Designed miniproteins, single chains. Designs and how they scored, part 71

Each design is a single chain, and the fold is of that chain. pLDDT is the mean over its residues in the fold that is shown.

## One batch from the design tools (miniprotein)

Design m2622
Fold by ESMFold2-Fast:
Structure m2622 (fold): chain A 89 residues (1-89)
Amino acid sequence: SLEDLRKVLRAIGLPEEEIEELLEKYKEGASLEEILKEAFKLRKDLLTEGLLWTILSTAKSVSEEIYNIVKEVLIEVIPEAKEMVEELS
């Protein structure tokens, strides 16, 4: 749902203004994958192990679909995080 996506975007640590911009794109037909790729690109240099754990835990708590997309997109945008994502999954 839109609220589940909002929770994941907040877990990523985006400011509310950027969250609302991404949610508007989602309402206009952008895919979950597209929105999550944009979100991780905006926060790529700020990702830590603790933040990745929070993101994955939040995604898993809201939806299996979102959780699987989050894992795939994280590895695509930050290939260096692959081992950490696999360990935390």
Scores: mean pLDDT 80

Design m2623
Fold by ESMFold2-Fast:
Structure m2623 (fold): chain A 56 residues (1-56)
Amino acid sequence: MEELREKALQILRDAKERGITLSVEELAVMLGVTPEEARRIVKEIQEKEGLEFKEL
């Protein structure tokens, strides 16, 4: 599960650099997980890094 969080963080950072907004559904497809799982991953990233991802 750690690998999925790190991959999600990289995807979100890359999207931010490109000025692209991603939905939870799009992130889920890119990670190969359910939207519910993607939401959980995003929440864990926000809690761990103290960041708020407005792009999601």
Scores: mean pLDDT 71

Design m2624
Fold by ESMFold2-Fast:
Structure m2624 (fold): chain A 63 residues (1-63)
Amino acid sequence: LVGKIVEALEDFESPLPTGLNLKKGDILLVEKVVNENYLFVKNLKTGEKGYVPKSVVKEIGSA
């Protein structure tokens, strides 16, 4: 997943202070796989970085 492009499957509001809020269709670059449940990503439209659950995104390509 590191270096892959993922798309947000749904609107998501992060409970984490270091997490990202997502809108359905947001395109994100995976910078790090943190654990079994979380990715560290960059939103390619806004430039914001943060943690998101793997369950709310799908892989669509590579950077």
Scores: mean pLDDT 80

Design m2625
Fold by ESMFold2-Fast:
Structure m2625 (fold): chain A 68 residues (1-68)
Amino acid sequence: MEKLTEEEKARYKRIADALEEMAKRFNNPELLEKVKQLREAIEKGDKEKAIKYLHEATDILQAFADAG
């Protein structure tokens, strides 16, 4: 399994920070939980899980935006 580089970790952490801010702004606990899972994957260097949770988090955000 491919490991995250330090540069990739920094980039994904910035994305996670943005998603966490959005989750708090919209009071969306499902998105907040996915951000926590994403952060854990980043800390472990698990690229596959980081990408998976990032996609799941963005899907939740998109569904929330589409719902109004």
Scores: mean pLDDT 80

Design m2626
Fold by ESMFold2-Fast:
Structure m2626 (fold): chain A 60 residues (1-60)
Amino acid sequence: SREEIRERVRAALEAAGLSPTEEEIEEGTEEVRRMVEEGMPLDEAIQLVVNKYVRKAVEE
């Protein structure tokens, strides 16, 4: 479900040492959901979103 994906995205971002905002969690959830609908495995989609936000945090 969307709520389950949202919880996993939140947990994954926090586990990566980030303090995600509600907006970042919503955006990440939508990105994961889109990738999964396109046939990507859930774990891979979550990892890509986490990597994107980690890279953004390092670059800023």
Scores: mean pLDDT 80

Design m2627
Fold by ESMFold2-Fast:
Structure m2627 (fold): chain A 79 residues (1-79)
Amino acid sequence: SSLEEEYKRLMEERRRLILESSGHTVDAIGHSSAAVGSEDQAQRDEHLAQNDAELQESLEYQRRAEEALERAREVREKM
């Protein structure tokens, strides 16, 4: 049915968004580690700024994944 196909598409979108969020979390950890290893204050500050930016991207993808799950649940209730 069209509702079953819509549900599957939303669950696939959610999975993709979760993977994107996880990727940004890994990148944030990388910048945090680089900041700790930096002897130059400017390099440390740059890595900390990138860590914060990557965490914000991770949170945005997580929010979008939750919206996709909510839409999927609404579609499932109509089936």
Scores: mean pLDDT 89

Design m2628
Fold by ESMFold2-Fast:
Structure m2628 (fold): chain A 68 residues (1-68)
Amino acid sequence: SAIETFIGLLLRAIGDPRLEARLEGEDTIVVTAKEGGMPVLEELLAEVNADPVLEARLEGNVLTITLR
């Protein structure tokens, strides 16, 4: 489900030491890349962009993922 995909992405980002992730509101994840984290952030951006129920916005080293 869309919710399971969204929660799975949040948990994956929280578990990666190269990333800092937080939930903002009920439907938005904010992921910040630490040093060496940009390739992981770019992979997440590509995966989110491939999912029709998710929206991604990348600004610098911050990826915002929103559930549609």
Scores: mean pLDDT 83

Design m2629
Fold by ESMFold2-Fast:
Order: structure tokens, then C-alpha cells, then sequence
Structure m2629 (fold): chain A 81 residues (1-81)
């Protein structure tokens, strides 16, 4: 059912977020941003698949947090004026 699919998508997103953290520690900002963007998309798909409103909210909140992290890294990558 949708909740099982949501869990699978959420687990994959968590894996991608961990890979992003490793890339960030190695100085690969571009790679880290890409992995965080993928994780956020999977979390949104997981939220869409979730049938429990509370679980859906948790997944959407996680997606926003990951997107915010990616945005901060994008700002860091863009050298200031």
C-alpha cells in the first residue's frame, strides 16, 4: 500500500542525505547539492504516497529541511560579490 511505498522512498532519501553529508565533508559542494535535491524530491514523493496525515506532515517537513540545506550550500557555492 501507499504507506509501505512512502517508507521505501523515505529510506532512500535518508541514504542520499548521508551521501550528501560525506560529499560536503570532502569539499564536493556540487555533489552534495545534487544528492540533497534528490533526497528532497523523494521525501515529497513519499509524502504523496503516505495515507496517514501525520506521517505526510513529517515527510513534508523533512523535505523542507533538506531543501533549505541544499539552498544554503548553493549560496555557499556562489561566490559573493
Amino acid sequence: MGDERAEELAEEAERLAKEAAELFHKGDLEGAIEKLREAARLLREAAEAATDPRRREELLEAARRVEEEAKKLEELKEKKE
Scores: mean pLDDT 82

Design m2630
Fold by ESMFold2-Fast:
Structure m2630 (fold): chain A 68 residues (1-68)
Amino acid sequence: MKVLSEEEIEAGKALEEALRRGAAIPDREARQAYLDRELATALSLISDPEKRAEFRARFLAAWRALFP
């Protein structure tokens, strides 16, 4: 298993919070827009492009699991 960097841990916490808050938004379009914005912001916190790509993939997997 790969050890997560502090940037990845902080971005992960931010997206977990965003997913929780997004789930509370009743309008589907507003929810999607909110989550897309939060993902973009979290990705900007990760300085390593390869780690950023891995983080994006992990987020998309979590999103698919929550909203199949």
Scores: mean pLDDT 73

Design m2631
Fold by ESMFold2-Fast:
Structure m2631 (fold): chain A 76 residues (1-76)
Amino acid sequence: PAEAARLLADPTRLAILALLEREGPLTVAEIARALGRSPATVSRALRYLEERGAVERERVGRRTLYRVNPAGIARL
């Protein structure tokens, strides 16, 4: 179960992926509010997911939205 163990090690990352897949592009503040987590915790998890290609950033004016990368998710 080595492949499953890493995903289960951080429930915040899994919750973020599920939320973004279900509800679409969201800011750090919106994700934090929806999941009941701190913005700092969400930002750390999003950085991890971005560096692995699971999520990407979209800048809309002065706001930064995060979305899932379906190709990256499909390769999990």
Scores: mean pLDDT 76

Design m2632
Fold by ESMFold2-Fast:
Structure m2632 (fold): chain A 61 residues (1-61)
Amino acid sequence: MEELEKLREELRKYAKEKGVPQEIADSLIRVLERAVREGLVTPEQALAAGKKVIDILAKEA
C-alpha cells in the first residue's frame, strides 16, 4: 500500500522536526497503519491524527 509508505515517511519526518523520539513515533505509526489496514480510518485521517498526537507529545517533553 503506497499510502502506508507515505504515512510512515511523513510521520517520521514530522516527529523528528518536533523532537519526538523515533521509537515513540514508530510505535504510533504501527497503531495507525493497522487502523488503516483494518479500514477503521483512511490514510489521510491517520496522518492527521498522528500529527496531532506528535504535537501533544512535543508539548509534554
Scores: mean pLDDT 80

Design m2633
Fold by ESMFold2-Fast:
Structure m2633 (fold): chain A 77 residues (1-77)
Amino acid sequence: MELLEKGEEALLEGKYEEAIKYYKKALEEEGEDNAEILENLANAYAELGKLEEAKEYMKKAMEALNSSRAEAQAAIL
């Protein structure tokens, strides 16, 4: 995904605000419950020192990850 890649590049360059913009766009395209993108948003906010936003996105990422795990387990059955 190009938007996710651009977000990762911006994060590596220390352009955390740009990284957040790309990750938010990627989240819009891939779905609001994409755990990988939500985790990347949490990391970008943490790097900016916006710990409240980082905590919120990390909570959403954990919820999305738990949902995905439950779905994978159901598929095995």
Scores: mean pLDDT 75

Design m2634
Fold by ESMFold2-Fast:
Structure m2634 (fold): chain A 74 residues (1-74)
Amino acid sequence: HMEALRNAARTAARLYGIDKVDEVARLAEEQGLTASEAILRVEREKILKNLPPELQSEAQKDIDEMLARIRARQ
């Protein structure tokens, strides 16, 4: 359900220190993305930069897998 996805996106946004969750959700609707996809795309660079270089490749793969799974569940 869309409500469950929206709640998950708000939780993820709080974990990444994003307090403008409604703005992210609006952007997602405009571009046809889920809020989770919008958050991952916007914050991808910051997430990777905050990780040690040794973990960046694995994190990038995990993010790609998460995006694929979110898209498959639409």
Scores: mean pLDDT 62

Design m2635
Fold by ESMFold2-Fast:
Structure m2635 (fold): chain A 57 residues (1-57)
Amino acid sequence: AQHQANLDEATEMAKVTAPPAQEAINALPPDSTLGERSTAAAKAAGKAFREYLKKKE
């Protein structure tokens, strides 16, 4: 029971963070470094995660 609930929560979190991360990468210039893409994706995912937590009042 507890294990299944944790899996469902992790899956939902991934669905919330992945699209913003991908959009952030796609918004960067074509000549962006891997480091720049990684940083942009992390920031976008972090923002989406905070908004997700705020929704879970």
Scores: mean pLDDT 74

Design m2636
Fold by ESMFold2-Fast:
Structure m2636 (fold): chain A 79 residues (1-79)
Amino acid sequence: HMISKETAEKFKKRAEELAGEYPLARDLIKAVEDYVKGKISPSELAARLVGAILDAVTDDSPAAQKLRDILLEFIKEEE
């Protein structure tokens, strides 16, 4: 299953709300932009999203938990 660019852009918009409080959100926004522009593969985007979820699970800060919830919503939309 290939992540749709429309779903990726929706995720980017949600992650932008956290970009000022959580640096990992900015890295994910860049990854989504690179994917939409064709600079990275769907598998590379998926690997970065999985890494971010794992990092967010081990960080109990409110910003990390919000990022995890956004990432889980994104994954559910791509089912």
Scores: mean pLDDT 70

Design m2637
Fold by ESMFold2-Fast:
Structure m2637 (fold): chain A 55 residues (1-55)
Amino acid sequence: MDERLKEIADAVVKQAQINPETKQIGIDMLKGLREVAEESLHPYIDEAIEKLKSL
């Protein structure tokens, strides 16, 4: 599960780099994922959200 979540976060960031229009959708998706994810995974999700905001 942890590896899959990291792959999803990385894929969302990569997609937003290719298509900036997906940036906000990616942020909203990661925020939703954070609500149901284990606390140990929150730092990875938060880092991905910050990367998206920096684009």
Scores: mean pLDDT 78

Design m2638
Fold by ESMFold2-Fast:
Structure m2638 (fold): chain A 64 residues (1-64)
Amino acid sequence: MPTNEEQFSRLLQELVAAGVPRDKLNELVQKLYEAMKAPSEQQDKKLQELNEEARKLVEESRKK
């Protein structure tokens, strides 16, 4: 069962493979850490938003 964290890990691997800049990857990882520090009620929402952002970046990189 893929968790939000597992989904994000897979998306990061796709972004690395697609050649997304390291600075952008670091920004996403920092957002993940901030989401993990949030109260449980906010974690799922923040992780979903982060996964949506990562998916959009993957799609944009695929169009290159």
Scores: mean pLDDT 76

Design m2639
Fold by ESMFold2-Fast:
Structure m2639 (fold): chain A 58 residues (1-58)
Amino acid sequence: MEEEMLELAKKLLEDGKSPEEAAREISEKYGVSFTTALGIVQRAQSELGKDKPDAPGI
């Protein structure tokens, strides 16, 4: 479920994982594509507010 993947993404980011590492872990655990997992990780970063991306959007 999307909420479970988002929760895992937040925990991995809090653990100091890179977005790519977090996306890989989610992809492996839930059987989703890396691109899908990366999108979830990007949303988790936005919700946590840890990173300030230079581009507007997320």
Scores: mean pLDDT 74

Design m2640
Fold by ESMFold2-Fast:
Formats: C-alpha cells, sequence, structure tokens
Structure m2640 (fold): chain A 63 residues (1-63)
C-alpha cells in the first residue's frame, strides 16, 4: 500500500515508517526491497531490534 510511501515522502527520517514499508514489501515476497528499507530504518534508529531481526531474515531469504 502507498500509505507508508507517502509518510516517508513527507518525513524521510521516520524510522518506523521505513520499517513498516519493509514489512509490506516482505508480505509481497520482495525480500531485496524489504531488506533495503529495514536497513534504512536501522540507519535512522540503530536500536530498533525488530528492524535488525527482519533485515537478517530478509537477507537469509536471498541466499
Amino acid sequence: AKEYEEKIKKDPKDAKAWYNLGLELEKQGKYQEAAKYYKKALELDPKNKEAWEKLVEAAKKLE
């Protein structure tokens, strides 16, 4: 859905919006794009354990 894409367009420093966009892409099987957005969420909030765990999971799917 475009909801989180619009949110990050208005506030590109919203780590939670980047994380949620990653979740939507993961649900679509787009693991490469999901990993990219989880990484962005971690760059903005390095203590986001959920984003780290999801990044590792998405990267594992690309092996």
Scores: mean pLDDT 77

Design m2641
Fold by ESMFold2-Fast:
Structure m2641 (fold): chain A 81 residues (1-81)
Amino acid sequence: SLKDEAERLYKKGIEMEKEGNFLEAGKYYLQAGDLYEQSGDYENARDAYVKALEAFKKAGASQELIDEVEKKRDEAFRKVN
């Protein structure tokens, strides 16, 4: 299922983060968030986007990417209500 795939990618993000690979961690968390959102799991999508944002900031990612992830996080926050 989309949710099972999202959980797998989220765990991969945690693995990359533990290895100090913040850019790859951010990418996995972002993919997980997108899949959680597609499955209607807005609470887990929100958490995944928050982790993606933190990882991308640690990686020194572009402001454009950071702004896009912040937008996705904020939209997921609105959908949890």
Scores: mean pLDDT 88

Design m2642
Fold by ESMFold2-Fast:
Structure m2642 (fold): chain A 72 residues (1-72)
Amino acid sequence: IRAATEAQVAAIGRQAKDQVDALMAEGAARAAASTPEDRAAIRAETADRASALAAQADAQIAAVRAAGEAAE
């Protein structure tokens, strides 16, 4: 059970990192292609989305660990 929980936690962490990396790369590309006036807004939006995704991943990891602990 613990081994399965750790594998699931690792998978969530990897997926979240890949999604954040992709989001940051997309945000940077859109900022570079945009007007100077839009760049700050695009960067702020990208940062907010990255933070929200990281928080969601942390919550999922905590829930998986709690379920794993309850099941042993």
Scores: mean pLDDT 82

Design m2643
Fold by ESMFold2-Fast:
Structure m2643 (fold): chain A 82 residues (1-82)
Amino acid sequence: LQAAVAEAEARVEAALARAEAVGDVARLSLETRAAIALRVQRLGAEGDPEAVALGEELEPLPEEEVARRLAEWAVARARAAA
């Protein structure tokens, strides 16, 4: 289980690095967006109220905006956890 979680988080890290390198969230692949979404879903499942609120806020938005918001939140969350 922890190995699978670590692999998923490594995929999210790679996805965020790709998003940063591209500089254009609209050019993110479906796999990259899915990896970021999985991280947010996992945090929500663990009872993180910010992840739950973010999921609700992003539901009506276009995929490009969702990917951008998720990437921004993930970076801010990692910084806050440090």
Scores: mean pLDDT 60

Design m2644
Fold by ESMFold2-Fast:
Structure m2644 (fold): chain A 61 residues (1-61)
Amino acid sequence: MLSPEQQKLIDLLVEMARANNLSVEQAIELARNAFEHLVKEGAISEEEGKAMLEEFERRVR
């Protein structure tokens, strides 16, 4: 469903959140902001951004 490049970005954000001792909700907010920025810049679609956020939430919960 997600591309290998999108999976690597999610993995990186999960590692960054854990390295910075973010709470689950703080990590989700970080990822939401990052994916919203990518959608705004036209790098990914809104649907791709939503799917990436759902996968990120699955990994940090």
Scores: mean pLDDT 83

Design m2645
Fold by ESMFold2-Fast:
Structure m2645 (fold): chain A 109 residues (1-109)
Amino acid sequence: SVIDELKEEIIDELLEKLKKIGVPGSMEETEELIEEAKKRVIEEVRKQGLPEGVIEDLERAIEEAAKKILEYLKEKGEAYSAPTEEARKKMIEEISEALKKLAALELLK
């Protein structure tokens, strides 16, 4: 489907960015970066003053997006860590943007 193709393109673009900013790492380190990005995006959504039901739907979509990124990385055997604090901030920013894009596509189903 077009939506599934768009999701794969978003994750592939994220993966290319993580390769440029990060270094090879453990899956545990990658999971930590995704979890931190997820928490930041959920906190951002909660600050928007939307109706509770809309916030819950957005939070579920973000959780699903984070799960899909992690599953895709596990399937490809790719894992990254941040070599510096500046790289960590950049990686979390890129993951956060990918999560927002994937969550938007999940809501369009």
Scores: mean pLDDT 85

Design m2646
Fold by ESMFold2-Fast:
Structure m2646 (fold): chain A 61 residues (1-61)
Amino acid sequence: MTPEERERLLHEVEVSLKVMAATIALKAGDLESARKYAEELRKLGATEEAEEILEEVKKRE
Protein backbone atom coordinates (compact mmCIF):
# COMPACT_ATOMS: atom_id res chain seq x y z
CA MET A 1 0.00 0.00 0.00
CA THR A 2 1.35 3.41 -0.94
CA PRO A 3 1.42 6.24 1.65
CA GLU A 4 -1.25 8.04 -0.41
CA GLU A 5 -3.55 4.98 -0.40
CA ARG A 6 -3.11 4.59 3.37
CA GLU A 7 -3.88 8.28 4.04
CA ARG A 8 -6.98 8.09 1.82
CA LEU A 9 -8.22 4.95 3.62
CA LEU A 10 -7.65 6.50 7.06
CA HIS A 11 -9.49 9.64 5.93
CA GLU A 12 -12.47 7.58 4.67
CA VAL A 13 -12.62 5.65 7.97
CA GLU A 14 -12.52 8.88 10.01
CA VAL A 15 -15.35 10.39 7.93
CA SER A 16 -17.45 7.22 8.26
CA LEU A 17 -16.96 7.07 12.04
CA LYS A 18 -17.98 10.72 12.46
CA VAL A 19 -21.07 10.27 10.26
CA MET A 20 -22.04 7.25 12.38
CA ALA A 21 -21.44 9.16 15.64
CA ALA A 22 -23.50 12.12 14.38
CA THR A 23 -26.35 9.78 13.35
CA ILE A 24 -26.35 8.16 16.80
CA ALA A 25 -26.39 11.62 18.42
CA LEU A 26 -29.34 12.68 16.24
CA LYS A 27 -31.31 9.55 17.18
CA ALA A 28 -30.55 10.21 20.86
CA GLY A 29 -31.73 13.83 20.54
CA ASP A 30 -28.22 15.15 21.25
CA LEU A 31 -28.22 17.98 18.73
CA GLU A 32 -25.14 19.61 20.30
CA SER A 33 -22.96 16.53 19.69
CA ALA A 34 -24.41 16.16 16.18
CA ARG A 35 -23.34 19.75 15.39
CA LYS A 36 -19.82 19.08 16.74
CA TYR A 37 -19.43 16.02 14.50
CA ALA A 38 -20.71 18.01 11.51
CA GLU A 39 -18.05 20.68 12.17
CA GLU A 40 -15.36 17.97 12.37
CA LEU A 41 -16.62 16.52 9.08
CA ARG A 42 -16.28 19.94 7.44
CA LYS A 43 -12.69 20.19 8.71
CA LEU A 44 -12.01 16.80 7.08
CA GLY A 45 -13.44 18.11 3.77
CA ALA A 46 -16.60 15.99 4.02
CA THR A 47 -18.79 19.03 3.36
CA GLU A 48 -21.71 17.09 1.83
CA GLU A 49 -21.97 14.75 4.84
CA ALA A 50 -21.69 17.71 7.23
CA GLU A 51 -24.50 19.57 5.43
CA GLU A 52 -26.79 16.51 5.56
CA ILE A 53 -26.29 16.23 9.33
CA LEU A 54 -26.92 19.96 9.86
CA GLU A 55 -30.16 19.71 7.83
CA GLU A 56 -31.31 16.89 10.13
CA VAL A 57 -30.43 19.04 13.16
CA LYS A 58 -32.54 21.91 11.73
CA LYS A 59 -35.51 19.57 11.20
CA ARG A 60 -35.28 18.46 14.86
CA GLU A 61 -34.73 22.04 16.08
Scores: mean pLDDT 81

Design m2647
Fold by ESMFold2-Fast:
Structure m2647 (fold): chain A 72 residues (1-72)
Amino acid sequence: MSKEEKAAVYAAAADLLYVAAQHPLMTPEERKRDLEGALELYRKAIELSTDENDRKLFEERAKQVEEELKKL
């Protein structure tokens, strides 16, 4: 698996955790855990990404997750 492929997999996993964190029936503790997981995975995607557009997208999503975590 290439770095590009690994970046895509980490980003996809982060997206799934982010979507799970948005579920209205999740507890604040569960939401925080999923958001922290998503942030870690987006950071891994950024580190491995060789495409500047993908990296920028992952950085924007990581920032969004950080902002949501600050509000919890």
Scores: mean pLDDT 84

Design m2648
Fold by ESMFold2-Fast:
Formats: sequence, C-alpha cells, structure tokens
Structure m2648 (fold): chain A 66 residues (1-66)
Amino acid sequence: GAAEAAAEAAARADGSNGAAGGRTTQHMVLKAGASPEAAAASGAAAEAGADSRHTTQWNRAALKDG
C-alpha cells in the first residue's frame, strides 16, 4: 500500500545517501551521457535532474526530521 511505497522511497534515499547507492546511480547517468544518442541524452537529463541525490535525500529528510 501507500505505507510500503513510502518505505521503498526511504530505502532509495538511504541508498543515495550511501556511497554505494550514489555511485551506482552516477555511473548509470554518466554512461548514458557518454552515449552519442540524443534520445538517450534526454533520458539521462531527466534522470540527472531527479538524481541530484542531495535534493531527493533532503526532501525525505525534511519530511522525517521536520
């Protein structure tokens, strides 16, 4: 349900906060960005915006802490 979806979002935020999670996402985005495909670049840009990891983590932390 909704509570389980929130728990998954929290786990992803923790992963991004962790070096392993952040590195995995960065590696994926960098690899897509290195592609000469314009369509791939569009997808990578959208993912990079969401993947700023700091912004995503802050949203989660703000809800939890505040």
Scores: mean pLDDT 49

Design m2649
Fold by ESMFold2-Fast:
Structure m2649 (fold): chain A 62 residues (1-62)
Amino acid sequence: MDKAKLEKEGKYEEVAKATLEEAKKLGLISDEQAKEIEELIKQGKYKEAVRLAEELGVRSAT
């Protein structure tokens, strides 16, 4: 991947981190679940990290 592609993916990293912090603030996820999301972010799987955080948040709220 070139730098332009990596830069575009950076926006998803920011979104994933924000989603994780929001879920933690709302008490919707555990420390273990937060680690799983952080590991996805670390692996560059930002879209998967966002999806997991949303699914866990929705499931806890509903």
Scores: mean pLDDT 69

Design m2650
Fold by ESMFold2-Fast:
Structure m2650 (fold): chain A 91 residues (1-91)
Amino acid sequence: MAEEKAFEVIRPAYEELKAVAAPHEERVLEILETDEELRRRLEELEKEALELGEKLKEAIEAGDIEKAVEYAEKIAEVIREAARLIAEALA
């Protein structure tokens, strides 16, 4: 239940990121090779997502649906921020 609720929150954000990045995957990789600031910002977002992912895992294992949803919402925000940065770089 907690895992399912978390997935329902995260999935739309992941689909948004995929929709932005997947059609331009090769160009995204080229941009990340040359734009050190964008790469750094994305690395910071990845670190934040990993830290939130550990907290989400603990909440799911504890059966704490409220905390699981809270951490999932924060992860979704991080994923959407990454999608915005990639979309901006592609423009």
Scores: mean pLDDT 84

Design m2651
Fold by ESMFold2-Fast:
Structure m2651 (fold): chain A 101 residues (1-101)
Amino acid sequence: AAANAALNATIAGIEAYAAGDYAAAIASFTTAIALTNNKNAIAHNNLGTAYLAAGAYASAIANYNAAIALNPNNSVAYTNLANAYASLGDAASAAAEAAKA
């Protein structure tokens, strides 16, 4: 039941993101994270991507770091973290995170 609700929230977030509704995507992915007691690495990575698209770079970085903390072998999260640092203008941090992917 909770896992199905988290999956439904994740799907809603992906659909909102694809439609360019980043506020709705952020809300849906935040719901997915809450339903998994903050243990969903995929939802944190997706929330980071929605924040990045919305221009909230610090929030994107925080969520990619949360995804990495839950799954340190997540090469996608490192690549996304590098892109978030590059968007913030931090070329040194971007290069360091890209090297971990």
Scores: mean pLDDT 83

Design m2652
Fold by ESMFold2-Fast:
Structure m2652 (fold): chain A 68 residues (1-68)
Amino acid sequence: KSLADVYTLAGEIYASKGEYDKAIEYYQKALEIDPKNAWAYYGLSKVYEKQGKTDEAEKWRKKAEELA
């Protein structure tokens, strides 16, 4: 709906393809436009979890939960 939502969707598409670096880039672009985009934080959390970066995943998950 917004440009931030479009970037969040792009992040989800790249994450589904296993292109985690591009997924992170698009989620970060969404957050530059809308720092309260809970779904972009959740997407970052899931990508970091897939990469085994549990501390980063937990950080972004908590941020998403605060905004939901």
Scores: mean pLDDT 83

Design m2653
Fold by ESMFold2-Fast:
Structure m2653 (fold): chain A 55 residues (1-55)
Amino acid sequence: ALEEIGRLAEEAKTLPEEERERILRETDHALSTQTAEQAVEVMRRLLEEARRRLE
């Protein structure tokens, strides 16, 4: 799960800094309140939403 978060964070580097910072912040909060697996799901969803919006 943590390795997956790391990989998704690398993918987020392709996004504008504002979107990347937002995704990392929300993922960090999810890790504090939810399971690591759920945090991975949150991060994937946010990455997909950001990419869809920016294309």
Scores: mean pLDDT 77

Design m2654
Fold by ESMFold2-Fast:
Structure m2654 (fold): chain A 60 residues (1-60)
Amino acid sequence: STTFTFDAGSEEKAKEIAKELKKLFPDAEVTVEGTKVTITTNANVEEQIALALTAIGLSL
């Protein structure tokens, strides 16, 4: 399993990033707590999640 938590800087960005992550990883558990976004998967997809977070961060 893989768990990533990152700070989006604002609640609005956190919600947008969570929406994109859920779209890219539909089987993942994505939660938002204030400005922080946490994604948890039952797969060893650490690299894929890191790349997705980077791409989403660049587009927001």
Scores: mean pLDDT 75

Design m2655
Fold by ESMFold2-Fast:
Structure m2655 (fold): chain A 70 residues (1-70)
Amino acid sequence: MLSPEAQELLDKAVEASKGDSPEAYRKAVDYFRELAEKYPEEVLANRENILLKFNGPLVRRGVREILSKL
């Protein structure tokens, strides 16, 4: 289960990922990077559920790359 602060960052990343532009992709990955840096254990515990929330192939790749470095 994500803390409320971690959930807020995840929600921001997911919302940004709904855009189909390089800017939307960068914002989504940046929010997710912040989430992973601040709450790495929570992100690792929920990685599959988190990954399923991202629907773009590029953003899913960026999220997987961040997850692989945790």
Scores: mean pLDDT 80

Design m2657
Fold by ESMFold2-Fast:
Structure m2657 (fold): chain A 81 residues (1-81)
Amino acid sequence: SNLEEAEKLLLEAMKAAMKGDLEKAEELAKKAVELDPRLKEAAELVIEAAKRTQEGDILGAIGLILRAIGIILDVELERKK
C-alpha cells in the first residue's frame, strides 16, 4: 500500500537524519509525503532532526524522531492525538 511504502521511505529518512545526511533525509521524506500526504508533519520533523544532528544536538534529533514515529502510528491507527 502507499502507506507501507511511505513508512519505509520515512524510516530510511530517519536513518539518514541520524547520520546527518540532510540531502538524503529531505529526498526520502519528500517521496514519503508524495505517497501519503498525512505524513507531512512527520516528514518535516525528520528533516529538522537531520539539521539537529548536523549541529551536534543528538538528543534534540532523537526527540524529533520519536515525535515523527508517534505521528506515523496515529496515521496507521487512523486516529489523531
Scores: mean pLDDT 85

Design m2658
Fold by ESMFold2-Fast:
Structure m2658 (fold): chain A 89 residues (1-89)
Amino acid sequence: SELAKEVLELRKELEEAERRFRELLARAEAAGADPAALEEARELFRRGVELLERALSAPEVTEESRRLLEEGRRLIEEALRTLEALLAA
C-alpha cells in the first residue's frame, strides 16, 4: 500500500537524520562548541524524532499525523542547521 511505502521511506529518512545528527554533534563537540547550543540541538532533535515516531504509530493518515510529520521534520532540520552553524563559526 502507499501508506506502507511512505512509512518505510520515513523510517529510512529518520535513520539517515539520526546518523547525520550524531556525526555533526560529535564534530561540534570536538570543535569546542557552546554546551548550551549543543543541548538546544539535542532537545530539538529529540522532540522532532518523538513527533515523527508518533506519526508513524498512527494506524491511519489523518490531518493530525500530517501536522506531526511536518513539525517533526521542521524540528529535525532546525537541529541539524544549529549544528552546521556551530561548525561554520
Scores: mean pLDDT 84

Design m2659
Fold by ESMFold2-Fast:
Order: structure tokens, then C-alpha cells, then sequence
Structure m2659 (fold): chain A 95 residues (1-95)
């Protein structure tokens, strides 16, 4: 559970850094932070195997991270920010 909490805190930090990078117009930096957040969330999902509510929140967070990455590739920065905010909400609920 301590390892799960650490992974979620690190995922949250990377999503926050991605959000700031999008605001600065640094799309490459935002994409790197989203990739790191995605990796941490996948590891957290594996550790939460016996917690169906946490798993649901993590699956939703992962989906929003993926949607944000897709929006960045399409140049839709507003949509990317909306999905980043939704990812943060789900990560915070899982903490």
C-alpha cells in the first residue's frame, strides 16, 4: 500500500507537470510527463488488483491520460487540459 501511494503521488506530479508544460506551450515536455504518468498508473493498477474501487478510478485516470496525449497530437490544447484535470481528479480520489 505504501508503494501504491508513492506511485500515485508520482503519477499526480507528472500529470501536474504535463498541465504546466501545456500552459507554457512545451508540447514535447508535456508528452514526456504524460508517458511517465501513464507508466506509474499502470504499475499502480497492478498493485490495486484486490481493490475494485481504486482499480475503477485508476482505469478512468489512465483513459484521461491517453485522451490528453491524443489531444496533444491533434493540437487541441484545451481538450488536453480538460482531460489532464479529469486525470488529476481520479488520481486524487484513488490516493
Amino acid sequence: DEELKKLLEEAREHVEEAKEAVEEGDIEKAQRHLSEAHEHLLKALELAKDDPEKRRLLVEAIQHVQEAAGALQAGDLEKAQEHLERALEHIEKAL
Scores: mean pLDDT 88

